# Designed miniproteins, single chains, continued (4), part 88

Each design is a single chain, and the fold is of that chain. pLDDT is the mean over its residues in the fold that is shown.

## One batch from the design tools (miniprotein)

Design m15054
Fold by ESMFold2-Fast:
Parts: sequence; structure tokens; C-alpha cells
Structure m15054 (fold): chain A 63 residues (1-63)
Amino acid sequence: GHRTEVVTLSAREMPRDTVDDVLESLVRHYRDLQAEEPDRVGRIEVERVGGDTVRITVHYRDL
């Protein structure tokens, strides 16, 4: 089956600038993993949920 990892970042729990920095760092990290292991790391989705929350969903392939 497919496994998913969900990371939620909120400006209510940390400063907005920190949320954006962490988001950029995490997206780069997952993109690097996807490039190195495309058979393991599938789709990466980034969604802004409301004005203060960002959700990153990483889809893994289990073989």
C-alpha cells in the first residue's frame, strides 16, 4: 500500500517568518529525497490551510 507522511506548520505555534523558513527547508529536503529515491518518494503536496497553516503531504511507495 501507499504510506503518507503529513507535516503541519502553523504561525500560531511559531513566528510567520520561521514557518516560511521551515517550509522552504522541508520542501527542499523532500524534493532532494524524491530526486535520489524516486521509487520510494512519490508525490509531494503543499497546501495552505487558512491564513496561518501550511500542510505538507509526502506520498511514499511501499514495494
Scores: mean pLDDT 75

Design m15055
Fold by ESMFold2-Fast:
Structure m15055 (fold): chain A 97 residues (1-97)
Amino acid sequence: MSKEIYKDLADRAYKLGKKYFEQGDYEKAARWYEIAAQLYSIAYGFDHPKVAEAYVNLAEAYKKLGDQEKADFWAELARYAAERSGNKELVEKAKEL
């Protein structure tokens, strides 16, 4: 399957994650952000800012759900991914998780 398909699917998954987060459906938001992170990683590589951004939003969704173990897990991965991405804004957002 081409990388172009993974990019399109990742963008759709990320937008669905944002939509559900805005609606307060944090369980669906978390599922779609996780899918987006996996697809962005396949399309662009783990070090891409879009992967880090998806993990940041995934950690925030679990924080809203009160699932501290999953929130902490994804927050640590978000910090790692943000640092590897070289994007200072994402590094700062990940530190606040």
Scores: mean pLDDT 86

Design m15056
Fold by ESMFold2-Fast:
Structure m15056 (fold): chain A 105 residues (1-105)
Amino acid sequence: LHIHISFLAMLLSIGRISIEKAKKSGNKEELEEIARETENLLRTILRNRARDERLIREGKDPLMQRIEDASLAQANETREQVREEYERLLEEVRKLIKEAKELAK
């Protein structure tokens, strides 16, 4: 998995566990914190991806381009498959944030 996909998958997994734990404890403050922390981490992931994509496109980061190409080859995946998986995970993380915010009300 590419680094950004791995971060999104990890964030989703941790977020789901954290919400279930907070629901079981009835801790509304913890649900608010989960929503805030997840949103902050998502914002950081999105910013870093946008920067990395720009640097690759401009030819200013040959190391990152090599890492991306090697990651695709290792996973035996196309760029389209990776993009679809990234967008799917991104939507799931956004849904998780909305759920946490609703439960915190």
Scores: mean pLDDT 75

Design m15057
Fold by ESMFold2-Fast:
Structure m15057 (fold): chain A 59 residues (1-59)
Amino acid sequence: MMRKLSADERRELRGILDDARVDGDTELAELAERGLKGDVDAFERARALSRERTLREAA
């Protein structure tokens, strides 16, 4: 039930954060920043939102 972010997950979050900043997506950037601080829920939300954003722009 307790879960910590791995180094690979933190690397993924950094990529999401960088992409959000380039795009000007402050909401996604805030979620990624919270995830990097160890908020697993914020990490999952940032991942889901980043994926949704990519799919919508591709459609």
Scores: mean pLDDT 77

Design m15058
Fold by ESMFold2-Fast:
Structure m15058 (fold): chain A 96 residues (1-96)
Amino acid sequence: SGLFTPAEQEALWREVLEELIEEARKLGAPEEFIEFLEELLTLPWREAAARLAEYLGIPELHVYAAMVAHWLSRHLGPEDAARAREAHAALLAEAA
C-alpha cells in the first residue's frame, strides 16, 4: 500500500527504535543490547529492521508489523490503538 513515503518510513522506524531504546533502558537491559539498538539508528531503516530481526531471531515481517502498530497507536484513539495492538499480538501468535 502507498500509505508511507520513504521519509515517513524512516521517521516511523526512528520513533519505534527510540521507544524500544527507552523501554530497554527502563527494564535494565544489558548495555550491549542498548549499544546495538543505538547503532541501528545510524542505518537506513530497512537494513536496520533486518539486523534487528536477525538479532532477535524473529521474522522481518514481525518488525514491520510493530512499525505499523506503532503508527496506528499514534493516529488512533486509545481504544482503537488497544484493538490494533491486540490484532498485532494475534497475528504474531498465528505466525508462531
Scores: mean pLDDT 72

Design m15059
Fold by ESMFold2-Fast:
Structure m15059 (fold): chain A 97 residues (1-97)
Amino acid sequence: SRREKILRLIGLILRAIGLEIDIELLEKKIKENEPTLEELKEIEKLLEERIKVLEEAIRLARELGDEEMVKRLEAELEEAKKKLEEVKKKIKELESK
């Protein structure tokens, strides 16, 4: 049980890292040009998926008693949620024009 939870947590952390890389690559592309609605919706989708993965990782880290990991993941979750709200604002502004 504990070993299975550790392996699942590792898998979730790796997935969260992969999603962050994909988001950063899209953000870099957007910084060079005005973002399209399609590009912002892609970032929104990746951020929503990253948030879900981080929430599951936090749950498992708490069950394992890894308080340091919980704090690190909660900080990453807060940043992902903040970025999602900023992206949602930009989408709404573009859709209202």
Scores: mean pLDDT 88

Design m15060
Fold by ESMFold2-Fast:
Structure m15060 (fold): chain A 77 residues (1-77)
Amino acid sequence: MLEELEEKLRERLGKEVRVIQDGDYIAVFLSGFESPEDLRRAAEEAARILKETYGAELVALMRLSPTGAVLLFRVKK
């Protein structure tokens, strides 16, 4: 399940994406984007996919660089 999510995000965003799950939390690591606007669009697409596929709610976003971020999601199921 988590591997399928990671593959889907890599295909949709065209960049290396890492996904880690710990209990009810899913962390999505986004890096290697060409601009802050590309990162923002990628983050919005990732949040949409997580919400539609897993009912996951975005609870935090940590900017690591202008082109890298960690998105933290909570799954209530």
Scores: mean pLDDT 77

Design m15061
Fold by ESMFold2-Fast:
Structure m15061 (fold): chain A 71 residues (1-71)
Amino acid sequence: SLEEELRRLAEELAGADSDERVRLRQEHGTKLVSAAELLRLGRPEAAEQALNAPSDTEAHRIEGDVVAALR
């Protein structure tokens, strides 16, 4: 299921270095990985927006906005 896939990706992202994050995006796609990262950061509404984004670029922008706000 999508929920189980997102949960597994969130767990993998928690311990992932930059090279592993690139690999995950190549294997699973940018929207799914961005959504999983947003779930890991406690932003389920942003994760849903990333999943439903019209492009990979927009999904990554949603993730980037949240990450920037947490700095």
Scores: mean pLDDT 83

Design m15062
Fold by ESMFold2-Fast:
Structure m15062 (fold): chain A 72 residues (1-72)
Amino acid sequence: MEPELTHEEVSKAVKAAVEKVPLSPEAATRLAVMLTRDKNPSKEELREMAKKTGVSESTVRKAVKAGREAVE
């Protein structure tokens, strides 16, 4: 069974990511959706998020890492 993130875990992950890298509310929402589906988003998913939010791919990767560390 693949563990799905609960709403609380997603919220904690998004909060940690925002604290490490400043994200817009839209970017934070997209990150929450991504983490709910997969704790390890693909390089293509990270690139699409960067494109949609207007932040660098590096910033998205740092945010995802911070979010994952908050729920692990």
Scores: mean pLDDT 70

Design m15063
Fold by ESMFold2-Fast:
Structure m15063 (fold): chain A 67 residues (1-67)
Amino acid sequence: GERERERRLFALRFLDVVKKIVSEETFKKVLDAIREALAAGLSQEEILARALEHLSPEQQAQVLAAL
C-alpha cells in the first residue's frame, strides 16, 4: 500500500542523513544492519531500532534531530 512506500522512503532518507553525520566505518555498520533486517522481513520500526544500536546516544540524537 501507499503507507508501505512512505516507510521505504523514510528508510532511504534515514540512511542519507546517517551518511552525512557519522563516520564511514559507523555508516557501514548501520547499512549492514538495515540490509540484514530488510532481508529478514522486519518492520520499519525494528529496522530503525537495530540501526540505532550501532550509534552512540549523542549520534542517535543528532541523526534523529536532522530527520
Scores: mean pLDDT 77

Design m15064
Fold by ESMFold2-Fast:
Structure m15064 (fold): chain A 65 residues (1-65)
Amino acid sequence: AEEAARAAAEARAGEIGTQAMKDVLSFLDELRKASPEEREKMAAERGLTPEQIDNLEAVRDAAAA
């Protein structure tokens, strides 16, 4: 049935979204544990500025509150 296909697609989309969120949170956790030098290298490798990282951490903290 179409409803079953739609429900399966929604469940899969939710799982993909959850995994993407976990990957972002894992990256932010690694940044927090890394030295200042390693943080700069990791940010540069992903094309992120320090300000963008601060914004991501603020969004994470707001979501946790």
Scores: mean pLDDT 69

Design m15065
Fold by ESMFold2-Fast:
Structure m15065 (fold): chain A 71 residues (1-71)
Amino acid sequence: MFDEKVEELVRKVSDLLFETGTAPTLDTPLDEAEARIKEAVEKVGKELNADKKVVDEAYKRMVDFVRRVRA
């Protein structure tokens, strides 16, 4: 399912950011946080041969989460 593939990608991106120590914190500027997420989503998406639609949705969900946590 589309949602299942998006959730898998989000989880793997989160794992990568955690393992590399690049996970955005509340102190990370929003533009930098978005850039880090974009790079990680694109890298993991390419490794998984994920559809562009899945990659785009994963990025959107992760950015929305970061914005909500800062509100």
Scores: mean pLDDT 78

Design m15066
Fold by ESMFold2-Fast:
Structure m15066 (fold): chain A 88 residues (1-88)
Amino acid sequence: SLDEKVEEILKNPQVYLPKLIKEAEELLEEAKKLGNKKAIEKFSKALELLKEVKEILGTSNNPDIEKLKKLLKEALKLKEEGKKALEE
């Protein structure tokens, strides 16, 4: 489930978060090459949310874990929606 995946990421964010950001950047570049506007929008938003999570974790001594979970879950959902748009 997305909730389980989010919890796994938050156990070791320094390992998983850079990988997720790189994947989102590569998917966004692919969507741009294909001219898939819907996929571009989804992957761009997912990347923004992942970068917000990275910023919160890098700058806050007491991060709001519930906010991080919501941002990560939305980013992962948008990434899957973008992948579906690429199949259309």
Scores: mean pLDDT 88

Design m15067
Fold by ESMFold2-Fast:
Structure m15067 (fold): chain A 67 residues (1-67)
Amino acid sequence: FEEFDKDGDGYIDGEELDAVIEKYLALRPEARGVVTPEELRKGLLSFDTDGDGKLNKEEFEKIQLLP
């Protein structure tokens, strides 16, 4: 979480979400061409209980995108 929360505000949003998606696809190259970045973003934001476009640490931990 902390490596993506670059400003230390306790949330992952916009640019930081893009970094998470990019990291996931870099670790899972077989997913490229099968899953789009837009689909991954929608999946991530489905855990955004507040609907504010941000993920807190608790929401991010539930996702477990990176092995």
Scores: mean pLDDT 66

Design m15068
Fold by ESMFold2-Fast:
Structure m15068 (fold): chain A 106 residues (1-106)
Amino acid sequence: SKDKLQQLLSLVKDAKDALDKGDVDKAKQLLQKAKKLAKDEGLTVLANAIDIAIELLEKGDVEGAKRVLDLVIDGIEALLAGDTKKAVSKFIGAVLLGIGRLLDLE
């Protein structure tokens, strides 16, 4: 639903704001809530992108996590605007970027 997409967007934006303030633990908690909501809504690629952002934070790649979250935010905003093709492209881009960064972390 549109209300669930707006809730997802708020959770991800709040998580990014927490990272900007250096509160990694708060960001991870907000992202776990966002991941669960995305999964419950059947947004599997989005849920995977959020999970990858969490794993990047656990490995200390805060900048990589922020870049993944920027693509996630763009994708959710595209869904809210009715641009499903753009949204899917952004979520896939987030997953690919995140996986690439995780592989570089050994």
Scores: mean pLDDT 90

Design m15069
Fold by ESMFold2-Fast:
Structure m15069 (fold): chain A 55 residues (1-55)
Amino acid sequence: NMEKLLEFLKKNPDMEVSAESIEESLGISKAQLTEAVKKGLLEEVAPGKYKYKEK
């Protein structure tokens, strides 16, 4: 499901999504989101809000 999240955010690079919405829709935990941020795939723009990291 992480691949689906990244594909969605890549298509909507200006969109911010909440950790709660991501977990409800895709089953991705906050721990998995934290790892994606560490890998440079996502940006946490506000507490619990994530955006696609453009490079």
Scores: mean pLDDT 78

Design m15070
Fold by ESMFold2-Fast:
Structure m15070 (fold): chain A 66 residues (1-66)
Amino acid sequence: VSVEEIQRAVREALEDRFSPESLLAAIATAVRLKQEDPSISLEEAVRAAEEKAREVQANMDAALAA
């Protein structure tokens, strides 16, 4: 699985569900994980990216509410 495939899969899975800021953080996280573990599956990378997107979105929402 290539870095380009991971970037595409993450964007396809998350772009309609999260803000552009959360999406960029998610893509960066998935790419980093692939570089650290070349054997990581596309599904694992996308799952980790979704978790990161949720975390970033929650942190942004909390900051705006404060």
Scores: mean pLDDT 79

Design m15071
Fold by ESMFold2-Fast:
Structure m15071 (fold): chain A 69 residues (1-69)
Amino acid sequence: SLLERVARDVEEGGSPDSFLEAQRQGVPEEEIERAVREGLLAVLRKDPRATPEDLEYIREHLRVSDEPV
């Protein structure tokens, strides 16, 4: 799916093409943000030095829905 491709592109440090395509197709920002976060978490999970603390740090900085009120 498109969102799986977004996550993969982020995981591989690739082009934002899939991210931009998702925006162009009207995919909700919250779903795109979730895919981006999954990709970055996958990078940490594949890192031989990855720790739970590192995963939480990335999750904190990539919060879904940056709506402050």
Scores: mean pLDDT 68

Design m15072
Fold by ESMFold2-Fast:
Structure m15072 (fold): chain A 95 residues (1-95)
Amino acid sequence: SIKEKIEELKKIAEENKKLLEEEAKKMGEIGKEAIELAEKAIKEAVENPEEAEKIIGETLKKLLELSKEYPEAENAANAFAAYARALLKAKELEE
């Protein structure tokens, strides 16, 4: 059912949000900025669904650039993308 699919997507979003926070914590102070950047991107994507993929893609690229200095940034970036996409799909299905 649609309801079960929404619940599964919300669970995927929650699990990936935790992974993002755990990987970002390993990066120290820059990890706090990475979380702030990720949460801002998700908020903007929710408010602007037509630009959501562009906003997420641009933020993903910024997080991946951090992986040159912080190896954990690749895992954080992947978790961010999964979190954002699952959350947006759940919201789309609730409408």
Scores: mean pLDDT 86

Design m15073
Fold by ESMFold2-Fast:
Structure m15073 (fold): chain A 94 residues (1-94)
Amino acid sequence: SLAEALRETLALLESLRDASVEEQTEEFIKWLREQTKRLSKVLSKEEVLEILEAMIVYFLLRLGEWGLPQEELDKIAKELEKWFKEIKEELEKE
């Protein structure tokens, strides 16, 4: 469920709170890829994309709440947007 995915995302981010922003972003992308594979077995492509987008928004909001400057948030947002576009295109081709 979306609520379950968001709770698991929060738990992951709390475990990585003292890690570098780069490490947090890499672990988050790895976790998103694992969730994409898991959710694609039981949900439609549209539902998977909606959940992934919500998780990305949540990740960025949490980094902002933890005091990350807007310039760094914008960089991470662009990297995640690029990754999301690639996953969307991959799912749409299957």
Scores: mean pLDDT 79

Design m15074
Fold by ESMFold2-Fast:
Structure m15074 (fold): chain A 71 residues (1-71)
Amino acid sequence: SMAEEMIKFVRETGERAVRELEEEGRYELAERVREITEETIEKIKENKDDPVMQAAIASAGALRIVALKVE
């Protein structure tokens, strides 16, 4: 389903970002990425019947994660 695919995408994106930030010693940003990842997944689950909203939520979450990596 779109929800399952978007959840997987967000989880994998977040896990990669956390790993990269922790390798750089940026532990506070890694924790913030974990928070954003969990928030985004929960919102996708709340919108299971709306694939457009699921994609929008996943995209917004991924952009927030990328923004933290370039801080």
Scores: mean pLDDT 86

Design m15075
Fold by ESMFold2-Fast:
Structure m15075 (fold): chain A 93 residues (1-93)
Amino acid sequence: ASEAALFDAALADVVARLQITDPADRATLRDMIRTVRDRLLAQGLDPATAAEQAAAQAYTAFALIRMERAMYDELGARSDAEFAAALRARNAA
């Protein structure tokens, strides 16, 4: 298989495993896999091993980024609720 075919297969696997439907998230994941793969190729790994390891690393990193984003969204929503409560209290005075 060509390096491109190995990369496309690795990307498709991670997209399926993470159930990615957002084109922006897919683009971010593709860039992550490409960056890690290129680094591993530069370190002398063969294309198949580089693609497989890049996919595994990108999967872990993307899952962590999703978790961090969800945590920041939750913190933002909580801060907004606190602000709304303060505004209501002020308007009742």
Scores: mean pLDDT 80

Design m15076
Fold by ESMFold2-Fast:
Structure m15076 (fold): chain A 82 residues (1-82)
Amino acid sequence: KEEEELEKKKRDLGWHYLFKAAAYRIAGNEEEADKYFEQALKYGDELIRKAVEALRNKDWKKFEELVLELMGYKPEKQLKIK
């Protein structure tokens, strides 16, 4: 988590599980979605944890903001939310 490549791998893996959870939730399989949310939280950093919480609550606005930040759009003031 202190090494840049490790941080990137964790983020990629966390996002992979987050998108799987989102897909299952959209498909109506909330139990399976919750399992992937747990995996995303396990491998994710602070941004992925917030994205998981937003997606669980279907707060699409907050989720989109966090996705943009993880995709390379980094509004520094958004970090104030923590």
Scores: mean pLDDT 69

Design m15077
Fold by ESMFold2-Fast:
Structure m15077 (fold): chain A 66 residues (1-66)
Amino acid sequence: GLVEKPGEELVKLAVEGAEKLAAEGALRTAIGLLRQERDYLLSRGEDVSELEEKIEELERQLAAQE
């Protein structure tokens, strides 16, 4: 269902921040930020599916850049 929750808002902000960092070429920093937020929210029982998808996307971009 489409429900606004603090956890979902934090996921959205983390994704947006990581996308800006990736656009500036800071892919490792963006991935690190998303992993940190994922682990934190996951330890609290929050849904992190969107963070996991974005982490995978950025990891593929980093691998292609190398």
Scores: mean pLDDT 77

Design m15078
Fold by ESMFold2-Fast:
Structure m15078 (fold): chain A 75 residues (1-75)
Amino acid sequence: LPSREELLAQLPEEVQKLVEEFEKYMDEFSKGNVEARKKAQELLDKLREIAEKSGNPALEALVGYLLYDYALRKM
């Protein structure tokens, strides 16, 4: 399977920025910022909507990785 970094490199800059912001909020949540979880979920929802509308398989695969990471770190 392609790495998360390889999938990210194939995507438009605007999508890359959304993923970077998501990872920033996930890091903040891991450090005890519970508000960051809600922002991370909102960004994940936006990425899922973009993936569904675009049909881009690289973005769909990346959203899958982000969803699993989010689920594992949520509780």
Scores: mean pLDDT 77

Design m15079
Fold by ESMFold2-Fast:
Structure m15079 (fold): chain A 74 residues (1-74)
Amino acid sequence: MSLEEAAEAVKLALLRMYTQGLSVEQAAELVARALGVSVENAKKGVSAAIDALDQGLSLDEAAEVGAKVVLKLT
C-alpha cells in the first residue's frame, strides 16, 4: 500500500471521530478494514495522528504521521 492510501484512510477515520464521535477503537477498526492491517497497528497510527493534531498539525499532516506509523508496523 502507498503512503497516500494509508494517509487517506487515517484522515477519513479522524474526520469520522470529529463528525460522529467515534472512539479511537472504532476509528482504528475503520483504518484496519480500509488498509487490510491489524486493528492493533491501525490503533497505533490513529493515536499518533491524534497526538499530532494535539501538537497543532493540520488534519492532512496528522493523517500522514499516522499513516507512516501504520506502514512502519505493517
Scores: mean pLDDT 84

Design m15080
Fold by ESMFold2-Fast:
Structure m15080 (fold): chain A 100 residues (1-100)
Amino acid sequence: SIEEAIELAKSLLDKFLEAAKHALKNPHLPIEELREDFELLLELFEKALESLGVPEDVKKKLIEVLKKTVDKLLAAVKARASDEELEKIKEEAKKEIEKV
């Protein structure tokens, strides 16, 4: 259902934030590993959405928001942003997901 897809997307935002915060605490790890983690999580999410029978437009909107969020989190981590800035990125993404 659409509601299940939205809840799954919100859960994925929490995982993105955790991974980004972990990368900030571990500056010796290459940014490419975080990017690969995000890409894997997005792939698993897209596969999960296929089983939920959500409308294609809803699926595309959720994926678009999450991909934009990944780009913002990667840029923020690369810039060595604060945890608070990462949390703001998540909260803005959550608001966009709730509008779907």
Scores: mean pLDDT 87

Design m15081
Fold by ESMFold2-Fast:
Structure m15081 (fold): chain A 120 residues (1-120)
Amino acid sequence: SKIEEEVEEIVEELVELVEELVKEKASLDEIYERVRELFLERVRELAEKYNLSPEELFEVLKELAERLAEELSKIFDEELVKAVLQAVTDAAEELMKEYNVPEEKIAEFRKHVYEILEKL
């Protein structure tokens, strides 16, 4: 679908951002802030463009977290991957609250990301 293509584009953009920041010797705090900002911007644009329901937003955020963990783990060490996924999780929680995703689903998302991080 077009949404699946946009999700992959966001994943590619975030991986490229992290690669650039690492090359520039950015701190983990700088990487966290830059990833959070880009993630919020790109996902808000996607949600508005496709008029995503709370349920659709939840599924998109879950897929983004899974795909980012997979791609970043191929290139970077565990500490950097954890810092990026923390930025993604914090941004995703902000977006889910903004789009009225139920608290139960937000808790489910947190558990899912925690499980991904435990497997790194």
Scores: mean pLDDT 89

Design m15082
Fold by ESMFold2-Fast:
Structure m15082 (fold): chain A 112 residues (1-112)
Amino acid sequence: DALEALRKIENAKRLGIVVIDPDLEKAKRDAELLKEGLEKQGKEVGAVALPSSASKEEVREAVRKLIEELKPEVLLVAIDGAVPDEAAREAEEAAREVAKEYGVELIVIRNV
């Protein structure tokens, strides 16, 4: 439920962020900006950037590491609109599997 997901972001003290983009340098910059913005709101934030070429296993490992290190209440996955739909779906499924394993709320945003 989207409304419940938004409430969880608002109330979360710790957020994990995954940014996926075919331009890895842009993904890193976007991840840093999102992290800084949320930290200014008093949140503890961990962020990782991945290329659109990342395999499902690479996405799972990045998400798992982020969750184990940060223990976030919410995981935000931001996927750039330039990422092919199939790759975006695979990344979302991989992140969702790991988030469910750890009981972390997942929110996925597609940038256009």
Scores: mean pLDDT 85

Design m15083
Fold by ESMFold2-Fast:
Parts: sequence; C-alpha cells; structure tokens
Structure m15083 (fold): chain A 80 residues (1-80)
Amino acid sequence: SLEEQIEEEIDRILAYADLVEATLDELTPLQRLVHRIALGGEAYTLRQILKSHPDLPAALKERIEEAIARLEALVARLAA
C-alpha cells in the first residue's frame, strides 16, 4: 500500500540519518555539506508527501512530522 511504501521510505531515511549522526564528529567539511544537502532534500520530500496526502492516518502523519523535525535538527548540527 501507499502507507507501507511511505513507512519503508521513512525507515530508509532515518537509517541514513543514524549513520550520519554516528559519524558526525569524524566528517570532513565537504562530507558535512554533502550530508546536509542530502538530508535537507529528504526533509523536503517528506514535507511534500505530507502536503499531497492530507488524508493519511494521524499516526503516520505524526511519524512523518517527527522524521522531518529530526532531519532538520541534524541539518542544523551539520551547518555548525
């Protein structure tokens, strides 16, 4: 289903975020920039999903919003 596909996509994105966060202090300036762009793009995609599917279950919408917040926080950390 679309809901299952969205959940799988969130899991993929968060797994990537976990990897970046685990190596945060070891990243070069260029690696920080690349990950910041990639994570920002993922946050944008999740916002577009939320905007285009207002009828998604409340629990899934909450999960998307939590994922966006986590990605945006990590993007801010990569920018510092």
Scores: mean pLDDT 90

Design m15084
Fold by ESMFold2-Fast:
Structure m15084 (fold): chain A 78 residues (1-78)
Amino acid sequence: SRADLEALILRLEQDLKRYFQQLKARHPDKAAELQAIEDEYLAGVQALLNSDLSVAEMLARATALHRETALKLLELEQ
């Protein structure tokens, strides 16, 4: 259901926020770039949760958002 998907998205957001905190602590030289990626991710999550998208559309966009965020983090670690 949409409510189950929203609960999953919120759990993933909490896990990723914790990961960003750990990354910023380990890489203070990259804190500004990490914060920008985190801010974009959080804005994307908020847009999804405030949308009236179908479950299928929300799942597709949430998947894309998480993939794009992961790729940005991998690029920053290079």
Scores: mean pLDDT 87

Design m15085
Fold by ESMFold2-Fast:
Structure m15085 (fold): chain A 74 residues (1-74)
Amino acid sequence: SKAERAALGAGYGATVANAKTAQEAIDGMSEGFKKAYGDEAGQAARDGGILGAKNLGDTPESAAFGAVVGAALA
């Protein structure tokens, strides 16, 4: 829904703005997806965030992008 997309966008923006490291972004995105969609979504976000940081660069932005992709594929 539009509300779900807006909530995901807000969570992404807040995580990137507040995270200083890829690990902080992974933790923030994992917790956000877990709270919104349950433990499986939180774990998928964590796994995706780790892959994003590893493959796209060790930055909060890469980790948050990977987390969104991981959660969307779960």
Scores: mean pLDDT 77

Design m15086
Fold by ESMFold2-Fast:
Structure m15086 (fold): chain A 55 residues (1-55)
Amino acid sequence: MKKITITLPDGTTVEVDSAEEALDILLDEVYRLNQRFAEEGLTDEEKAKELSKFK
């Protein structure tokens, strides 16, 4: 397939060689972001700080 450019929910763009690969990446990223939002909308930086504080 032609290279496909996709934009992830966090604003990251990636190019993939197939629509199937693009869907897999999007689904995984959506899952990760959904977990982050489920944790009260913490950013990746805030989540890292939370992990550092949690002994």
Scores: mean pLDDT 65

Design m15087
Fold by ESMFold2-Fast:
Order: sequence, then C-alpha cells, then structure tokens
Structure m15087 (fold): chain A 71 residues (1-71)
Amino acid sequence: PLSGLARRLLELLRAGKTDEEIAKAFGISVETAREIRRYVLTGDTSGLSPEARAIVANLGEDAERIRAELA
C-alpha cells in the first residue's frame, strides 16, 4: 500500500496530468513538480531543489513503486 502522498501522485501521473496541474494539486511550485516527476520516472536525484528533496524523502521507496506502476 502506498502512502497518501504517493497514491495521489500516482493517480495524477496515470491521468496524464501536467507539471502545472500536479503543482496546483500539491500546493508546490511548477519547478518542484517537474523535478519530482523526473525523479519518480527516472530515479535521477541530480538537480533536486531542497523542496523537491523533502518530498522525495517523504515518498521513500514508494517512488520505486510508482515507477513500476507507470512502466
């Protein structure tokens, strides 16, 4: 089972939502939403802002589960 944050993120990604729509849903910047999408889809931690790093840390291994669900 995914955390509430991870479940919502997976739902938005499955629905094909844009970085702007994800940003609105989570109350974060569009840039942070773009960084989180890139990390979730690729596992690449390079260039993550402090805000994005905090969210990624909260996702933990759920990020890998989201990636698997989207493959």
Scores: mean pLDDT 83

Design m15088
Fold by ESMFold2-Fast:
Structure m15088 (fold): chain A 58 residues (1-58)
Amino acid sequence: SEALRRQRERERRERDERVADTLLSGVEAGVSLPELLRLMRDRLTPRQVELALRRLGL
């Protein structure tokens, strides 16, 4: 089950990275940050959104 544990950690990190990249890409494309965050809240857990914001320093 060590492999499953590492896989879960990889998936978690990858998800955080993807969310952060999406936020940055959206802002660069001219989408307002509050609008992008609203979309994210509909698709992600509150905890995941909080982690992504913390990663971006927001």
Scores: mean pLDDT 71

Design m15089
Fold by ESMFold2-Fast:
Structure m15089 (fold): chain A 65 residues (1-65)
Amino acid sequence: SAQNIAEKLGEKYGLDQETVNLIAKELQGDPSSAGNAAVLLNQATGKPVLDSLKDVQEIIKEEKE
């Protein structure tokens, strides 16, 4: 679920619960939701958006398997 993916990102990067909830909300949206989650992860961690997008996509893949 979107919440489980956001919680895994929060655990991996030490995000606060407010940021985790924002990421979960974005992941419930349109097909571009992974990009929006990557922007939020970039804002929280300073990690480049493209690298953040890769990390979001890898966790989404793990959740589906």
Scores: mean pLDDT 79

